# Ledger of designs, part 21: designed miniproteins, single chains, continued (3)

Each design is a single chain, and the fold is of that chain. pLDDT is the mean over its residues in the fold that is shown.

## One batch from the design tools (miniprotein)

Design m8697
Fold by ESMFold2-Fast:
Structure m8697 (fold): chain A 86 residues (1-86)
Amino acid sequence: NIQEIKDKLQALIYKAYEKGYISKEKLCEFVKKIEQAENSIEALESIAYDLQKEIGEENFRLVRAELLNNDINYKEIAEKAKKLCN
């Protein structure tokens, strides 16, 4: 499901913002890129790679680990990112 992939990626970006790895402006740039990617898995993979380059491999791993350690609603976290940018 492409929407689930988008929600997970938006949640990952929000967690990077919460940890201070990216600014609010950078968060909103990534959120817009994800929304513009539509149904392209290749575009979403490129955005994930851009985030990893921005925050570094270790910080990317730590953010991913936090999301995996919880039975979390990715959609709810994704909505927090969107709400900050609107």
Scores: mean pLDDT 82

Design m8698
Fold by ESMFold2-Fast:
Structure m8698 (fold): chain A 101 residues (1-101)
Amino acid sequence: KPTLLEVVRRLLGEFILELDERLSKAKTPEEQKQAAIEVLDEFESRLIEELKKLNAPKETIDRVREVVQEAKARIEQHPEDIEGVLSEFARRLLEIAEEAD
């Protein structure tokens, strides 16, 4: 059975590839912001589903949701710094997974 950290690392890798593809097709800052938020929503949905299958604690699921909502809010405020926001987002998710394992 995979650990929470293994699942988060795998899904973050998939997230980065999908994000790069969508951002490469986005021509305006508004399109880039929308693409990043949509990919984050898809990532959240997949990650929460996997965490529930692993019987992750409610506290862990709640922390993941909080971190995703904070990342979306930061992208809305700073669409010019999507990479910086998502780098910090990934770091915080890995810390949550490490603590929960």
Scores: mean pLDDT 85

Design m8699
Fold by ESMFold2-Fast:
Structure m8699 (fold): chain A 91 residues (1-91)
Amino acid sequence: MEALEKIREMIERLAEISGRREEAEQALELLETLSEEEREKLLKSMEKHMEWWEEKGGTPQDAALILGVLLGMLLMIKAVDKLIAEREKKK
């Protein structure tokens, strides 16, 4: 599970620099609920965002923005998965 470990390291780095520990903790918990395929897709997206962040000087403000967007994406995935599961139970 190389993708999980890499994303975890990225989240921890963003949390350390931004001070957004609560958002990072929530993101890490949600990350553990993802499938391997979802984690690999997220890793590709995160690598692009981390590259952008480093190119723009690695500011705490931008780190907080990236972490917030990541948490939002993870919450959306979890919400969609729950809706699909609920619809399947009602069939």
Scores: mean pLDDT 78

Design m8700
Fold by ESMFold2-Fast:
Structure m8700 (fold): chain A 91 residues (1-91)
Amino acid sequence: DFQRELDLAVDELAAATLLASSKDPNDQKAFEKVIDAIRLYREGKRDEAIEKLKEAQTLAEKSSNKDEILSFINSVLKRVESGEFIPVKIK
């Protein structure tokens, strides 16, 4: 799905931009986990991607900007969770 790939590419770019501009170490770690999750999802490792996003949520809760960062992470998590109807395992 081109739209899903485009949405994830926008999420990855947003996470990378926020990582580069963030002053809070917890925000930086959370955005790094989001980038890792998107990479894992592209590799077909959806469950591992979801785990990384949950780790990002835990880091975001320690942030001074937690509400905004959690909103972003939850948006990415929803896209990852709404993923492929049938898991494709590439060997």
Scores: mean pLDDT 75

Design m8701
Fold by ESMFold2-Fast:
Structure m8701 (fold): chain A 102 residues (1-102)
Amino acid sequence: GLGELAAQAAKLLERVVEIARKYGLDDKAAQLDALVAQLRALAASPAPDAAALLALIEQGIALVDEVIEELRKKNAPKEELLELEVIRGLLGILLGVLRLLS
């Protein structure tokens, strides 16, 4: 259900926070942490708001794209860039599933 989608999105963004912090992207890590907290709150809700979940996942994807761009500028290893691209793809799948449930 919506709570499980929110929990999965939070878990994916938590990994992006770790990578962002590793590369000194403290402001982006803080923005991602705020989204994770909101997704975790939504996952714990007995009646999760689908519109709120959609908006949070869209914001998460935008921040992941910004982290990918910053890592490319810092010449990060291909393996970490690939991990972020996979996370972005998985978030896109969650967004697609959410839209089908609407």
Scores: mean pLDDT 90

Design m8702
Fold by ESMFold2-Fast:
Structure m8702 (fold): chain A 74 residues (1-74)
Amino acid sequence: MEVYYSRVGDTTIIGFTDLDGTWHFVAIRRDAAGEAQIVGHLSREEFRALSPDSVLVRTGLGEEREEPVETVLA
């Protein structure tokens, strides 16, 4: 199973699909103590609006590959 991530400012967004093929995005920021906190849950369209020109880094079993958001979410 592949997991994707993207960075938008100081926020890391992790994307994955469920068994129905629906995209889920979790927005994570580090707090003042350096701890990762979930700050939001985004739909596919909300993520596209936030990061129209960004890339998603595909991560699986130790490999990373940059792919355009438009290609991954097509």
Scores: mean pLDDT 70

Design m8703
Fold by ESMFold2-Fast:
Structure m8703 (fold): chain A 83 residues (1-83)
Amino acid sequence: MKAEVEGEGPLGDYAREAMKKLPDEAIPAANAALRQAVEKLKSLPDGKEGTATAEADGAKVTIEGRVLNDEILAKRVKVEAKP
């Protein structure tokens, strides 16, 4: 099971849209993976574009974007979860 959102904007909006495409049972695992991916992306230097991928509880989240002044601007959010 896979959900993907692409564009450019605040991470929160893109993550919400990707989660909306998943069944409720997959959301906890996807949220755990999302949290780990966000922490990885925040480790990048300010203004640098990068990709962060994390896996938790059978879900995998990939975020492409950059960090600007502690805000994450997402270019793509992809969520993969196994039920």
Scores: mean pLDDT 74

Design m8704
Fold by ESMFold2-Fast:
Structure m8704 (fold): chain A 87 residues (1-87)
Amino acid sequence: SALLERLRAAYERARARLAAATTREEVVDVIDSLLQEFLLLAQEHQDEAAARLTLEAARRVREAVENGASKEELLGIVDEAMARLLA
């Protein structure tokens, strides 16, 4: 799936940036960038079944950020969301 390959690339870039982030502002910026990319990819590939799973993953990550999740918690949530998308 073209969608899944692009999602994996986006995730890997965001994962590396998130791991390197040292401030809350940097963490939020990384997550916002990742969510924007996930939403655009889902919009571009709306004919693929994985698009809906992508939107669900984006929603979970967004809710975690809005609820003040730590960098470590966000890393775990992003990892779990991507594992579910690639299963």
Scores: mean pLDDT 81

Design m8705
Fold by ESMFold2-Fast:
Structure m8705 (fold): chain A 63 residues (1-63)
Amino acid sequence: MKEAMEEVRRRAKEETLKNGGVIPSSKAIDMVRRAMREYGLSPTEAMDAFSAGSLEAIKELLK
C-alpha cells in the first residue's frame, strides 16, 4: 500500500515536470484511474498520491 502510493506520487511528479507544471484534466483523470486499477488504491488514496506528486513537481519548478 505505502509503496504503491509512493510510486504513484513519483510518477505524478515526473509527468507534471514533463508537462511544465500543467497536466491536462483528461490525463490527470487517466493517471488516477490507472493507479486505482494497477495498485488497488481507493479513489481518495489515488487522488491524494497524485496530488502530492504534482504539487512536489510544481514546488520544484517554482524554486
Scores: mean pLDDT 78

Design m8706
Fold by ESMFold2-Fast:
Structure m8706 (fold): chain A 71 residues (1-71)
Amino acid sequence: SSESMKILMEAGALMVGAETMKLMKDPNVADYLQQAISKLQKMLKESTDPEVKNYLQEEISYLQELLKEAQ
């Protein structure tokens, strides 16, 4: 599905941003992670594909762990 591809590409971009900010020890990483989690949660609610939903849920959990470390 083109919609599933778009969601996966947008989610992938958010994950690359999170890893980059973590690697660079960016002081704004916590704010970025909160925004990224919110966007992924919205994508999860809008997605109808079970595989995409599973991927988004795993990535949300990962970013929530990173946020705990950044606080």
Scores: mean pLDDT 86

Design m8707
Fold by ESMFold2-Fast:
Structure m8707 (fold): chain A 70 residues (1-70)
Amino acid sequence: MEDFRRALEHIEEAVRLAEQGDWEGASEHLSEAGRLTSFEDRDEIGLRMSRFVEIATERGLQSAGRSAPF
């Protein structure tokens, strides 16, 4: 439970960093969120991470991080 909550907080921080142009910092937070996520929770976390990627792309960062989840 708490690991899931921490993963969500990492995703929120990643979104914030990406909006400020710190894509590398955002990428590290996403990686840590994925590490904290259980196999079954991957579905929900992945959905939120996908939302983050969509926002970053729309903002025109053009630097989709080190690896896009596609």
Scores: mean pLDDT 64

Design m8708
Fold by ESMFold2-Fast:
Structure m8708 (fold): chain A 75 residues (1-75)
Amino acid sequence: SHPGLEAVESGDPEAIARLAAEGIMRLIEAGVPRLVAVQLVNREFGLGLSEEQQRELAALESEEEIEAFLLGHLR
C-alpha cells in the first residue's frame, strides 16, 4: 500500500501537494539529494510522476514551488 493513500482519501489535492512538498523538503534537510528525495516521495505517496516531471520538480528551489508543481499535477 502507498503511504499517501490516506492523504488521497481526504479528497483534497491541496493537502496532498502540501504533505508531499513537506516530505521532499524534510528529506533534503536530512541530506538526501533533491532528485532522490523527489523519487522517494513520488514512490511513497504514489503520485504517479513521470521521470521528466520528477526532474523538473527536483530543479525547484522552494517548498512553495514544489507544492504548486504537485498541485498542478494532481489537478
Scores: mean pLDDT 79

Design m8709
Fold by ESMFold2-Fast:
Structure m8709 (fold): chain A 65 residues (1-65)
Amino acid sequence: SHALEALKETIEESSGKGKGALNAALESVKVQGEEYALEGLKNGLKTVEDEEEKKALEQALKKIE
């Protein structure tokens, strides 16, 4: 899965709060399926206010392309 691989790669490159946000997205993808990966990341980006979390989610979205 390209989306799942992109999430895992971004998690390995992330730390702190960003890594936490990405791990939450990864668990949701495992439960709900790969289509949730893109939409989940976009929804996370709209709701998180922490700069580190936003940056991590943006990096994951770029890798899914």
Scores: mean pLDDT 74

Design m8710
Fold by ESMFold2-Fast:
Structure m8710 (fold): chain A 80 residues (1-80)
Amino acid sequence: SRADILARIQKLLGEYGELIESIRDSHPELAARGEKRLEEQMKRIREAVANQASTAELQALLRELEEAFREFKAEAEALA
């Protein structure tokens, strides 16, 4: 459902933000890049919600967010 997609997006945004904060002191440049990408994703999601985007459009944004978080986690793990 639309509500389930939005709930998953909210959870991922939180987890992504927490990971960024956890590495801010040790890897500030990676944290800054992650923060910029997260802000871009948040802006797109807010615009989609404001414009009453379809379930299919929200699902596409969820997939893009999942990919961005997966890539960021891989970079963070490689530096640990």
Scores: mean pLDDT 88

Design m8711
Fold by ESMFold2-Fast:
Structure m8711 (fold): chain A 103 residues (1-103)
Amino acid sequence: MAKLIVSVAKALTEPKPGKNTIKLKVKQYEVELSEEELRRAGFKVGQELTTPDELLRAYLLLQEKPSKLIEENEVTVEAELDDNGNVKSQKVTGKKAKPSKVE
């Protein structure tokens, strides 16, 4: 039996020109997978999920199977853009989300 750990981040605010404050709500879920389910998803134990295709497959498994919420955090990113769209300053406040992975 393997454990799939899925991190889901939702942006609560839309970026705008000038001073931007982006709030992210990050939830981490644990899903138990059989060896067959893990193999069919194309995952391996110890794998960190980084590609869009891997994350999509993990998200679909999260919707189909019972999951346990293990962590919930809010992260705020403040960025000031100049007239040319270059980042003038940025500040990240809050706990960083752990990557999605198979244990």
Scores: mean pLDDT 73

Design m8712
Fold by ESMFold2-Fast:
Structure m8712 (fold): chain A 90 residues (1-90)
Amino acid sequence: MLEKMEKQIEKAIKEGEEAIKKKVKELVVLYFDSSGLSDEQIEEILEKYKERLEKLEEEREKGAPILLYGGPKEQQEKALEKLKEAEAKA
């Protein structure tokens, strides 16, 4: 459903902005076929998802802390460095 679509969109964000737009369209088509939604409902879902995606991208560009997505890139990089240090010391 929408939650599953959002998860796949978030995954696509890691692959690049161009891939995100393509993924959103693909997911909408896929869920439309399975749900049997009307044209009006599809348009509303698409518009709502586009706004959410645009807001998410804006927050990323602004450098806002998006902790709910697994933490900032900086924290993930520090965790990776600690792992490499432990492996090198072993």
Scores: mean pLDDT 53

Design m8713
Fold by ESMFold2-Fast:
Structure m8713 (fold): chain A 57 residues (1-57)
Amino acid sequence: GSADELQAAAERLQKFVGQEDFCQLKPEVVQQALKALFGQEITLDQARELKQQLCSQ
């Protein structure tokens, strides 16, 4: 999907698990969770970018 769609899916995951728990997840786990829960297939680099945007922002 677009970057906006991936960010929205990551924000939904963050709300689902909690911000602190989301930010403690490994990028690999974020990738797997987005695929399993929201059908979003992303690369590890995209998972790292999404974590940086949501956790470092």
Scores: mean pLDDT 77

Design m8714
Fold by ESMFold2-Fast:
Structure m8714 (fold): chain A 74 residues (1-74)
Amino acid sequence: SQEEKAEKYIEELKNKIERLKKTGSPEDIREVLDLIYKFGEEIDLSKLSPETRKKLLDVIAEASELIKQYLDEQ
């Protein structure tokens, strides 16, 4: 169940990242940050397979780098 939950969150975060790439808006930055925070509260990384954990961490890293780029270019 944690695996299925993590895969759903990965998909949601990927969708929010694609939206943020199109808009660059502060509202979309906040939505991405809120989703990352929710992952931290609701997903137990110790209960995930190494593969799913890597996928989750990779997509969080992509989101973080994208947000940093938008903030650094202000």
Scores: mean pLDDT 80

Design m8715
Fold by ESMFold2-Fast:
Structure m8715 (fold): chain A 100 residues (1-100)
Amino acid sequence: SAMEKRAEEGAAKATEHAMAGNLDAAKAQFIELALEGREAAQEAMNKAALNVAKNGDEKSREIMREAMLHGGAAMGSSREEAQKMLDEYRAATAAERAAA
């Protein structure tokens, strides 16, 4: 399904961001998925966490834990609050990219 494909794509991107040390980008990926659907978000978080547990370092695992907490918070929030979180983390990611 489109949701299953989105969960796979989201997990891959979140893993890449965590491995690169990009916490805000990893948060944004899970919040974006939470806005699309809780099942897809949970599946993506589970897959990304396993990827980082097997192939990452301590820093990437800590980033993944933090990103998952924010994804979980978005799933428990209103759509408006989750959208605000997403916009804030996307802006932070853009600012980090501009500074690099």
Scores: mean pLDDT 80

Design m8716
Fold by ESMFold2-Fast:
Structure m8716 (fold): chain A 65 residues (1-65)
Amino acid sequence: TVEEVLVVARAPASTPDEDLVAQLDRTIDRAVEAAGARILARGPVVLSVEGDVKTGEQRVVLERP
């Protein structure tokens, strides 16, 4: 089964963008491993700041058995 998911990571607004992107990558890797899935496609990383929180988002297309 093919599914599109939005993966989100949050950190303090003072967190470097590279560190948040690395956290997002680790979150995706753990989710894929836990689901027994494969990544078919990854969209662009979108970073945003609201108040004291920085959010990283990425759309991922997964294939599950």
Scores: mean pLDDT 83

Design m8717
Fold by ESMFold2-Fast:
Structure m8717 (fold): chain A 85 residues (1-85)
Amino acid sequence: ALEEVRAWLRELVAAGRHEQAQALLGVAYLRRLNNPELEPELREAERLARELGVTDEQLELALRLSPEELLALERELRAEVAAAR
């Protein structure tokens, strides 16, 4: 799961779809936190992810990761986007 999600994120960045990659991780992270105070943020993140083309299959796989793994992938994604310029 972790390696497969990492590979997908790298493919999205290489294709210039870093916003889709970030939206995928954001939705998965908010769902894994399961914090009712963040429900409005989750709803907005889900709407944005849908608009950016995040699939249910991508989200289900990302939801297998812990919040800590998702946060680590977000840091990796930010570094790759910065390097790509």
Scores: mean pLDDT 79

Design m8718
Fold by ESMFold2-Fast:
Structure m8718 (fold): chain A 60 residues (1-60)
Amino acid sequence: MADEAARLRAEYQAAGERAKQEVIDGKDLSPEENFKRSQELSAEVRALQAAYDATEAALA
C-alpha cells in the first residue's frame, strides 16, 4: 500500500535525475530544444503528481 506511493515518488525523482542527465549528455542541444524538454517534463511531472495524490488519498 505505502509501496505504491513510494514507487511513484521514486519514479518522480528518477525522472527528474534522468532529465538532468539527458541535458548534461546533450550539451549540443539548442536552447529551444531545452525549453521543449522542460515543458514535456512538466507535463509528465504533473501526471505523476496527480497519480501520487490519488494514491495518497486511497492510503489515507
Scores: mean pLDDT 69

Design m8719
Fold by ESMFold2-Fast:
Structure m8719 (fold): chain A 76 residues (1-76)
Amino acid sequence: MAEELVKKAREALDQGRYDLAVRYATLAAHEYYKKGEYDKAIEILRDLAERVRGRNPEAAERLQKAADYIENVKKN
C-alpha cells in the first residue's frame, strides 16, 4: 500500500538515507497517481521535500520536481 511506502520513506529520511527516501517517496506517489489521487501524490512529495531541504537540498529538489510533474499532468 502507498501508506507503507510513505512510512519507509520517512524512516529512510530519519536514518540519513536520502536516496532511498526519494525512491520510496516516488514509489508511493506513483501508487497514488495510478489511482487518480494526484493531490495525495503531490502532498506527500512536497511534505517530504520540505522536511529534507535543510539536510539534503538535492533530495528536496528531486522530490519537488516529481511533485511539479504530477501537478502539470493534473492540469493538462
Scores: mean pLDDT 85

Design m8720
Fold by ESMFold2-Fast:
Structure m8720 (fold): chain A 91 residues (1-91)
Amino acid sequence: MIEKLVEEAEKAMKEGKPLESLSPAIRHFIKAIELAKKGADSEEVLKHIIEALRELLGREPTLDEIQEAITAILQSLQKELEEKGIRSEAP
């Protein structure tokens, strides 16, 4: 569930969808991804991940749920960096 919402947030960002058309949870995930890409303060990134999960779950997220969301975002960013890196490093 959480992984799919992170994927939906990435898709919305790539498609240039207006934030106002998206759910609060998706908007917070988009903000977290954007901040992570900018190398912003990890506390601010984490804050938006937690807010996204609160909006999704209607309760305080567990550490496991927070870790799942962080992992999904990092995997997304890593795939983008690896694709770009492999293309930049001539084999």
Scores: mean pLDDT 75

Design m8721
Fold by ESMFold2-Fast:
Structure m8721 (fold): chain A 71 residues (1-71)
Amino acid sequence: GAKEEAIKRAALEAGASEEDAEKIARGAVTLAQSGMSPHAVAGFVAAGVLAAGSSREAAERAGKEIAEIAS
């Protein structure tokens, strides 16, 4: 859906590979569908981007963008 695509784009912009961005987006959508808050979903995306090898600053920016999208 549109939210999943937006989350995937944010992860890619933060420097994640297409494979990692797809996994992060899928996980984030699953958490959102489970009733997790936008803040918790944003934290998951930030952690995923950081684990994929991105900088802390890139992970923080991705997390902030996702908090807005997941709302």
Scores: mean pLDDT 79

Design m8722
Fold by ESMFold2-Fast:
Structure m8722 (fold): chain A 84 residues (1-84)
Amino acid sequence: SPVEEARARAAEVAEAARGLSLEEAERLFVEAARELFERLTGKRIDFSKEFSKEEQEIFSKPELREVLRVFQEAAREIVEAIEA
């Protein structure tokens, strides 16, 4: 499922971010989220910027919203770990 793919990809990015700076870790998560959502939706979304109205509509779908949540949660946990 897209949610399971998101969890697997987020875990891969978390491991790759090990020993990196906050800025480098954020860049990896932004790129991974962009690649996954482009594959799932056919649209290129810039996760480093505030979402457009059209992009917000994409995340109105429950499964895609959960995929976004998975990446946001993983990114938050890594930020907290780097700042600890």
Scores: mean pLDDT 79

Design m8723
Fold by ESMFold2-Fast:
Structure m8723 (fold): chain A 78 residues (1-78)
Amino acid sequence: MEEIRRQAEGLARGLAELAKDPEKAAEIRALVEADLAAAAGTLPAEVVAAVRAALDAALAGDVEAAAEALVRAAELAL
């Protein structure tokens, strides 16, 4: 779990930093939604919801909430 948490924290910080640019925030949202749409038939609804929660938190600059949502998505997918 420590490795998953470290990766989630790193990703959350990176996304929050990129999201300071509104154009980059829009690009990140579009990419994540495209990936979720492509995986919609294979991912449980709770995993999709957790990934969206992580995206919303990261784009709002809430690194801690984004990291927690990413850890939740990983735990639900395992």
Scores: mean pLDDT 79

Design m8724
Fold by ESMFold2-Fast:
Structure m8724 (fold): chain A 61 residues (1-61)
Amino acid sequence: MSQALFDEEQKEFLARKAKELNVSELELVVRAAIKLGIIKDASEIDRITPADGPKIIEEIK
């Protein structure tokens, strides 16, 4: 894909946090997006846009 949801710093943060919590990066993103009301469940993951990236990262922190 030519469009990245997260920048390089955000991807590094997600990889580190996923490893720390022993979950996938995808699971972290889905959990944060559900908590923020961006998506209802994992089936709606395609609804996450690059504009949601900073909010998702902040929620995971």
Scores: mean pLDDT 77

Design m8725
Fold by ESMFold2-Fast:
Structure m8725 (fold): chain A 92 residues (1-92)
Amino acid sequence: SMEEQLLAEEKIEVDELEAMAILVNKYEEDEEKRKEVFEKIGEEIEKRVEELVKQGLVELAVETAEYAAERFKEVDPELAKRLEELAEELRK
């Protein structure tokens, strides 16, 4: 379905951001630069979820947030927790 295709596209974006986070953790020695990149990654994921909600695609937004939370669980547990809480709030 079109919804399945849109979810797959969001999952690809999340996977790319996870890969970026892993590379930054391995190769960036500057803690402040790592923090800036991680903050931007979190902002991008949260912004994508918000845009899906604004488009009325609430179920897709929930699934995107849950997928991102699972992917970021080890590399950014604080972001993962925020995304889990966001997904829970979007469910009614």
Scores: mean pLDDT 87

Design m8726
Fold by ESMFold2-Fast:
Order: C-alpha cells, then sequence, then structure tokens
Structure m8726 (fold): chain A 77 residues (1-77)
C-alpha cells in the first residue's frame, strides 16, 4: 500500500505528466519541456518534504508559499 508520502509523489508525477503533455501539445521543444518538468518536480518535491513549522501552515502559510516561489527565481537566474 502507498504511504502518504508515496501517494503525494504519485499525485506530483501525474501533474508533471499532464504538464509535459500540455507543453508538448503546445509545441514546446523537448528541451523546454525538460526544463519545465525539472522546475515543477523540484517545487513539488519541496512541498512533499517541507520543514515542519507549525506556524508555516497555521499562521504563515502565505509566507511559505512566497518563499517557494523564490526557489524558481534562483533556478532561472
Amino acid sequence: MLTRTQQKALEIEKRVEEARKAARDAGLSPEQIDELVEKTIREEIEKLLPPDDVGGMAAGAGGLAAGMHNARIEKEK
């Protein structure tokens, strides 16, 4: 049976696959699709294993989300 973590991983994989399919259908090159998938996987994996800050989920969820958005900028810079 799948653990919660594995179940989340499958959900991420499904979303990544859908994004890849949509990008391919939109005419993106394999290289562009690969980069998009890499970014998506990285961000989704971080959601899977976030630091367990109670405040981040109960009182600081918005701040955490903003921080995750910043991770994408580091990749593109």
Scores: mean pLDDT 62

Design m8727
Fold by ESMFold2-Fast:
Structure m8727 (fold): chain A 56 residues (1-56)
Amino acid sequence: SKEEREKLLEKLKKAIENKDWQGVIKYSNKILELMESPEERVEFAQEVQQHVLSLK
C-alpha cells in the first residue's frame, strides 16, 4: 500500500543518515517490491537522490 511504502521510505532515509547499509539494502528492496509503475520508481529515485544530496 501507499502508507506501507511511505513508512519504508522513512526507514530507508534514516538508514542512509545513520550509514546503516544493511538497512538501506533491506528497505530499498522492500520498497521496490511494492512498486507497480515506472512513475512510482521515478518518484522514489528522485526522493532518495534529494535526501542523499541534502546530507552533503
Scores: mean pLDDT 77

Design m8728
Fold by ESMFold2-Fast:
Structure m8728 (fold): chain A 59 residues (1-59)
Amino acid sequence: SASIEQWRKSLATLERLLAELDKELAENPDNLRLQIARDIVESGRNYVQAKIEELEKKE
């Protein structure tokens, strides 16, 4: 459905942001601001993934 396509695009964006944050944290592992940002983005990614799985179960 159009809804699931929108969620998949959001997932791709969030996964890209996580990869970028992981790269920055590899250089600055003790940076609290980056750690918090990663946790926020990871939570968003988990939410979007759960929505995709919920929509797939309706098929």
Scores: mean pLDDT 84

Design m8729
Fold by ESMFold2-Fast:
Structure m8729 (fold): chain A 87 residues (1-87)
Amino acid sequence: MSDEELEGLKKFLSQVLSPEEFEVANEILEKARELDKKGASPEEVLKEALKLIEEKYKEGKLSDRAKKILEDLFRDAAAYEAEKQAA
């Protein structure tokens, strides 16, 4: 993911999530980016992101809507990268 793609994504999330949910989303995105920079596979990045989303949801920090948005976002990104690597 490029810096421009990450900034565009953060802008979108800031418009659809509450400020508190956005801070959680930003934490998850930064952790996913660090794993990607360390050479983790798209599947490993997805698994860690989904784990963090579930943990924050169980803590009451994410609504059902925010959880779905973040899960769909990370799944779509992982599917795209997997298809790109398989081609």
Scores: mean pLDDT 78

Design m8730
Fold by ESMFold2-Fast:
Structure m8730 (fold): chain A 90 residues (1-90)
Amino acid sequence: MRAKVSNVKLSKKSIKSGEKLTVSASTTGDSATVYLVDENGAVVASAEMGSDGTAVLTAPKKAGTYRAVVLAKGPGGTDVLVSDDFTITG
């Protein structure tokens, strides 16, 4: 199947350090990974997305503004969709 990402959703728009964030998306292809990216574009956490279209990430210790990046991979290439910004509080 062609890789595609759609309908990226975050369980919360604000979370505390060490809390769990659930990222959901509709994906096609062989695999999908969620990357948690800080304001400087650094990847600070990642998780594989399950067949149910969810991935659970633990919030890093550093407070700030973050985004979730969902990368789907399959035959013929990759597709990427970025979540809305969310905040991690100390």
Scores: mean pLDDT 82

Design m8731
Fold by ESMFold2-Fast:
Structure m8731 (fold): chain A 61 residues (1-61)
Amino acid sequence: SLIDKAKEMAEKARKEGKESFANALEGVIKNYEQYKDTDPVKAKALRKALEKLIEYYEKNL
């Protein structure tokens, strides 16, 4: 899933010493999980942002 892939990417970044990147990814994931049940509009926007961020990182980083 998208969230699982993002979690894997954050874990990999942390193991590689990229703490700032890992923290940023984990923050976005936590924000999404926080709002998924209470603010569906914000959750949907965060999910789309996460998809684009993952694609960007895979292609450019």
Scores: mean pLDDT 78

Design m8732
Fold by ESMFold2-Fast:
Structure m8732 (fold): chain A 74 residues (1-74)
Amino acid sequence: EIDREVFRALAEIQITVALLSGDDDGVVEAIKRAMEELVSRGYKDEAIEVAEGHLPRLSPEAAERVRKLIEEMK
């Protein structure tokens, strides 16, 4: 599915750019917006996978905030 792959790639880029900033609030907001965009397009499973994939790269505080976002989408 071309649209799914494109929006997943855009989400990954947005999150990677935010991770380079070193700002926990900015990273969590980028992940939240990327997940909301994917869910709005019917790609809920992809939104969860993208968010979960970045958890090991986050601070404990940012990771906890992202886990709450994942639970809210289930």
Scores: mean pLDDT 80

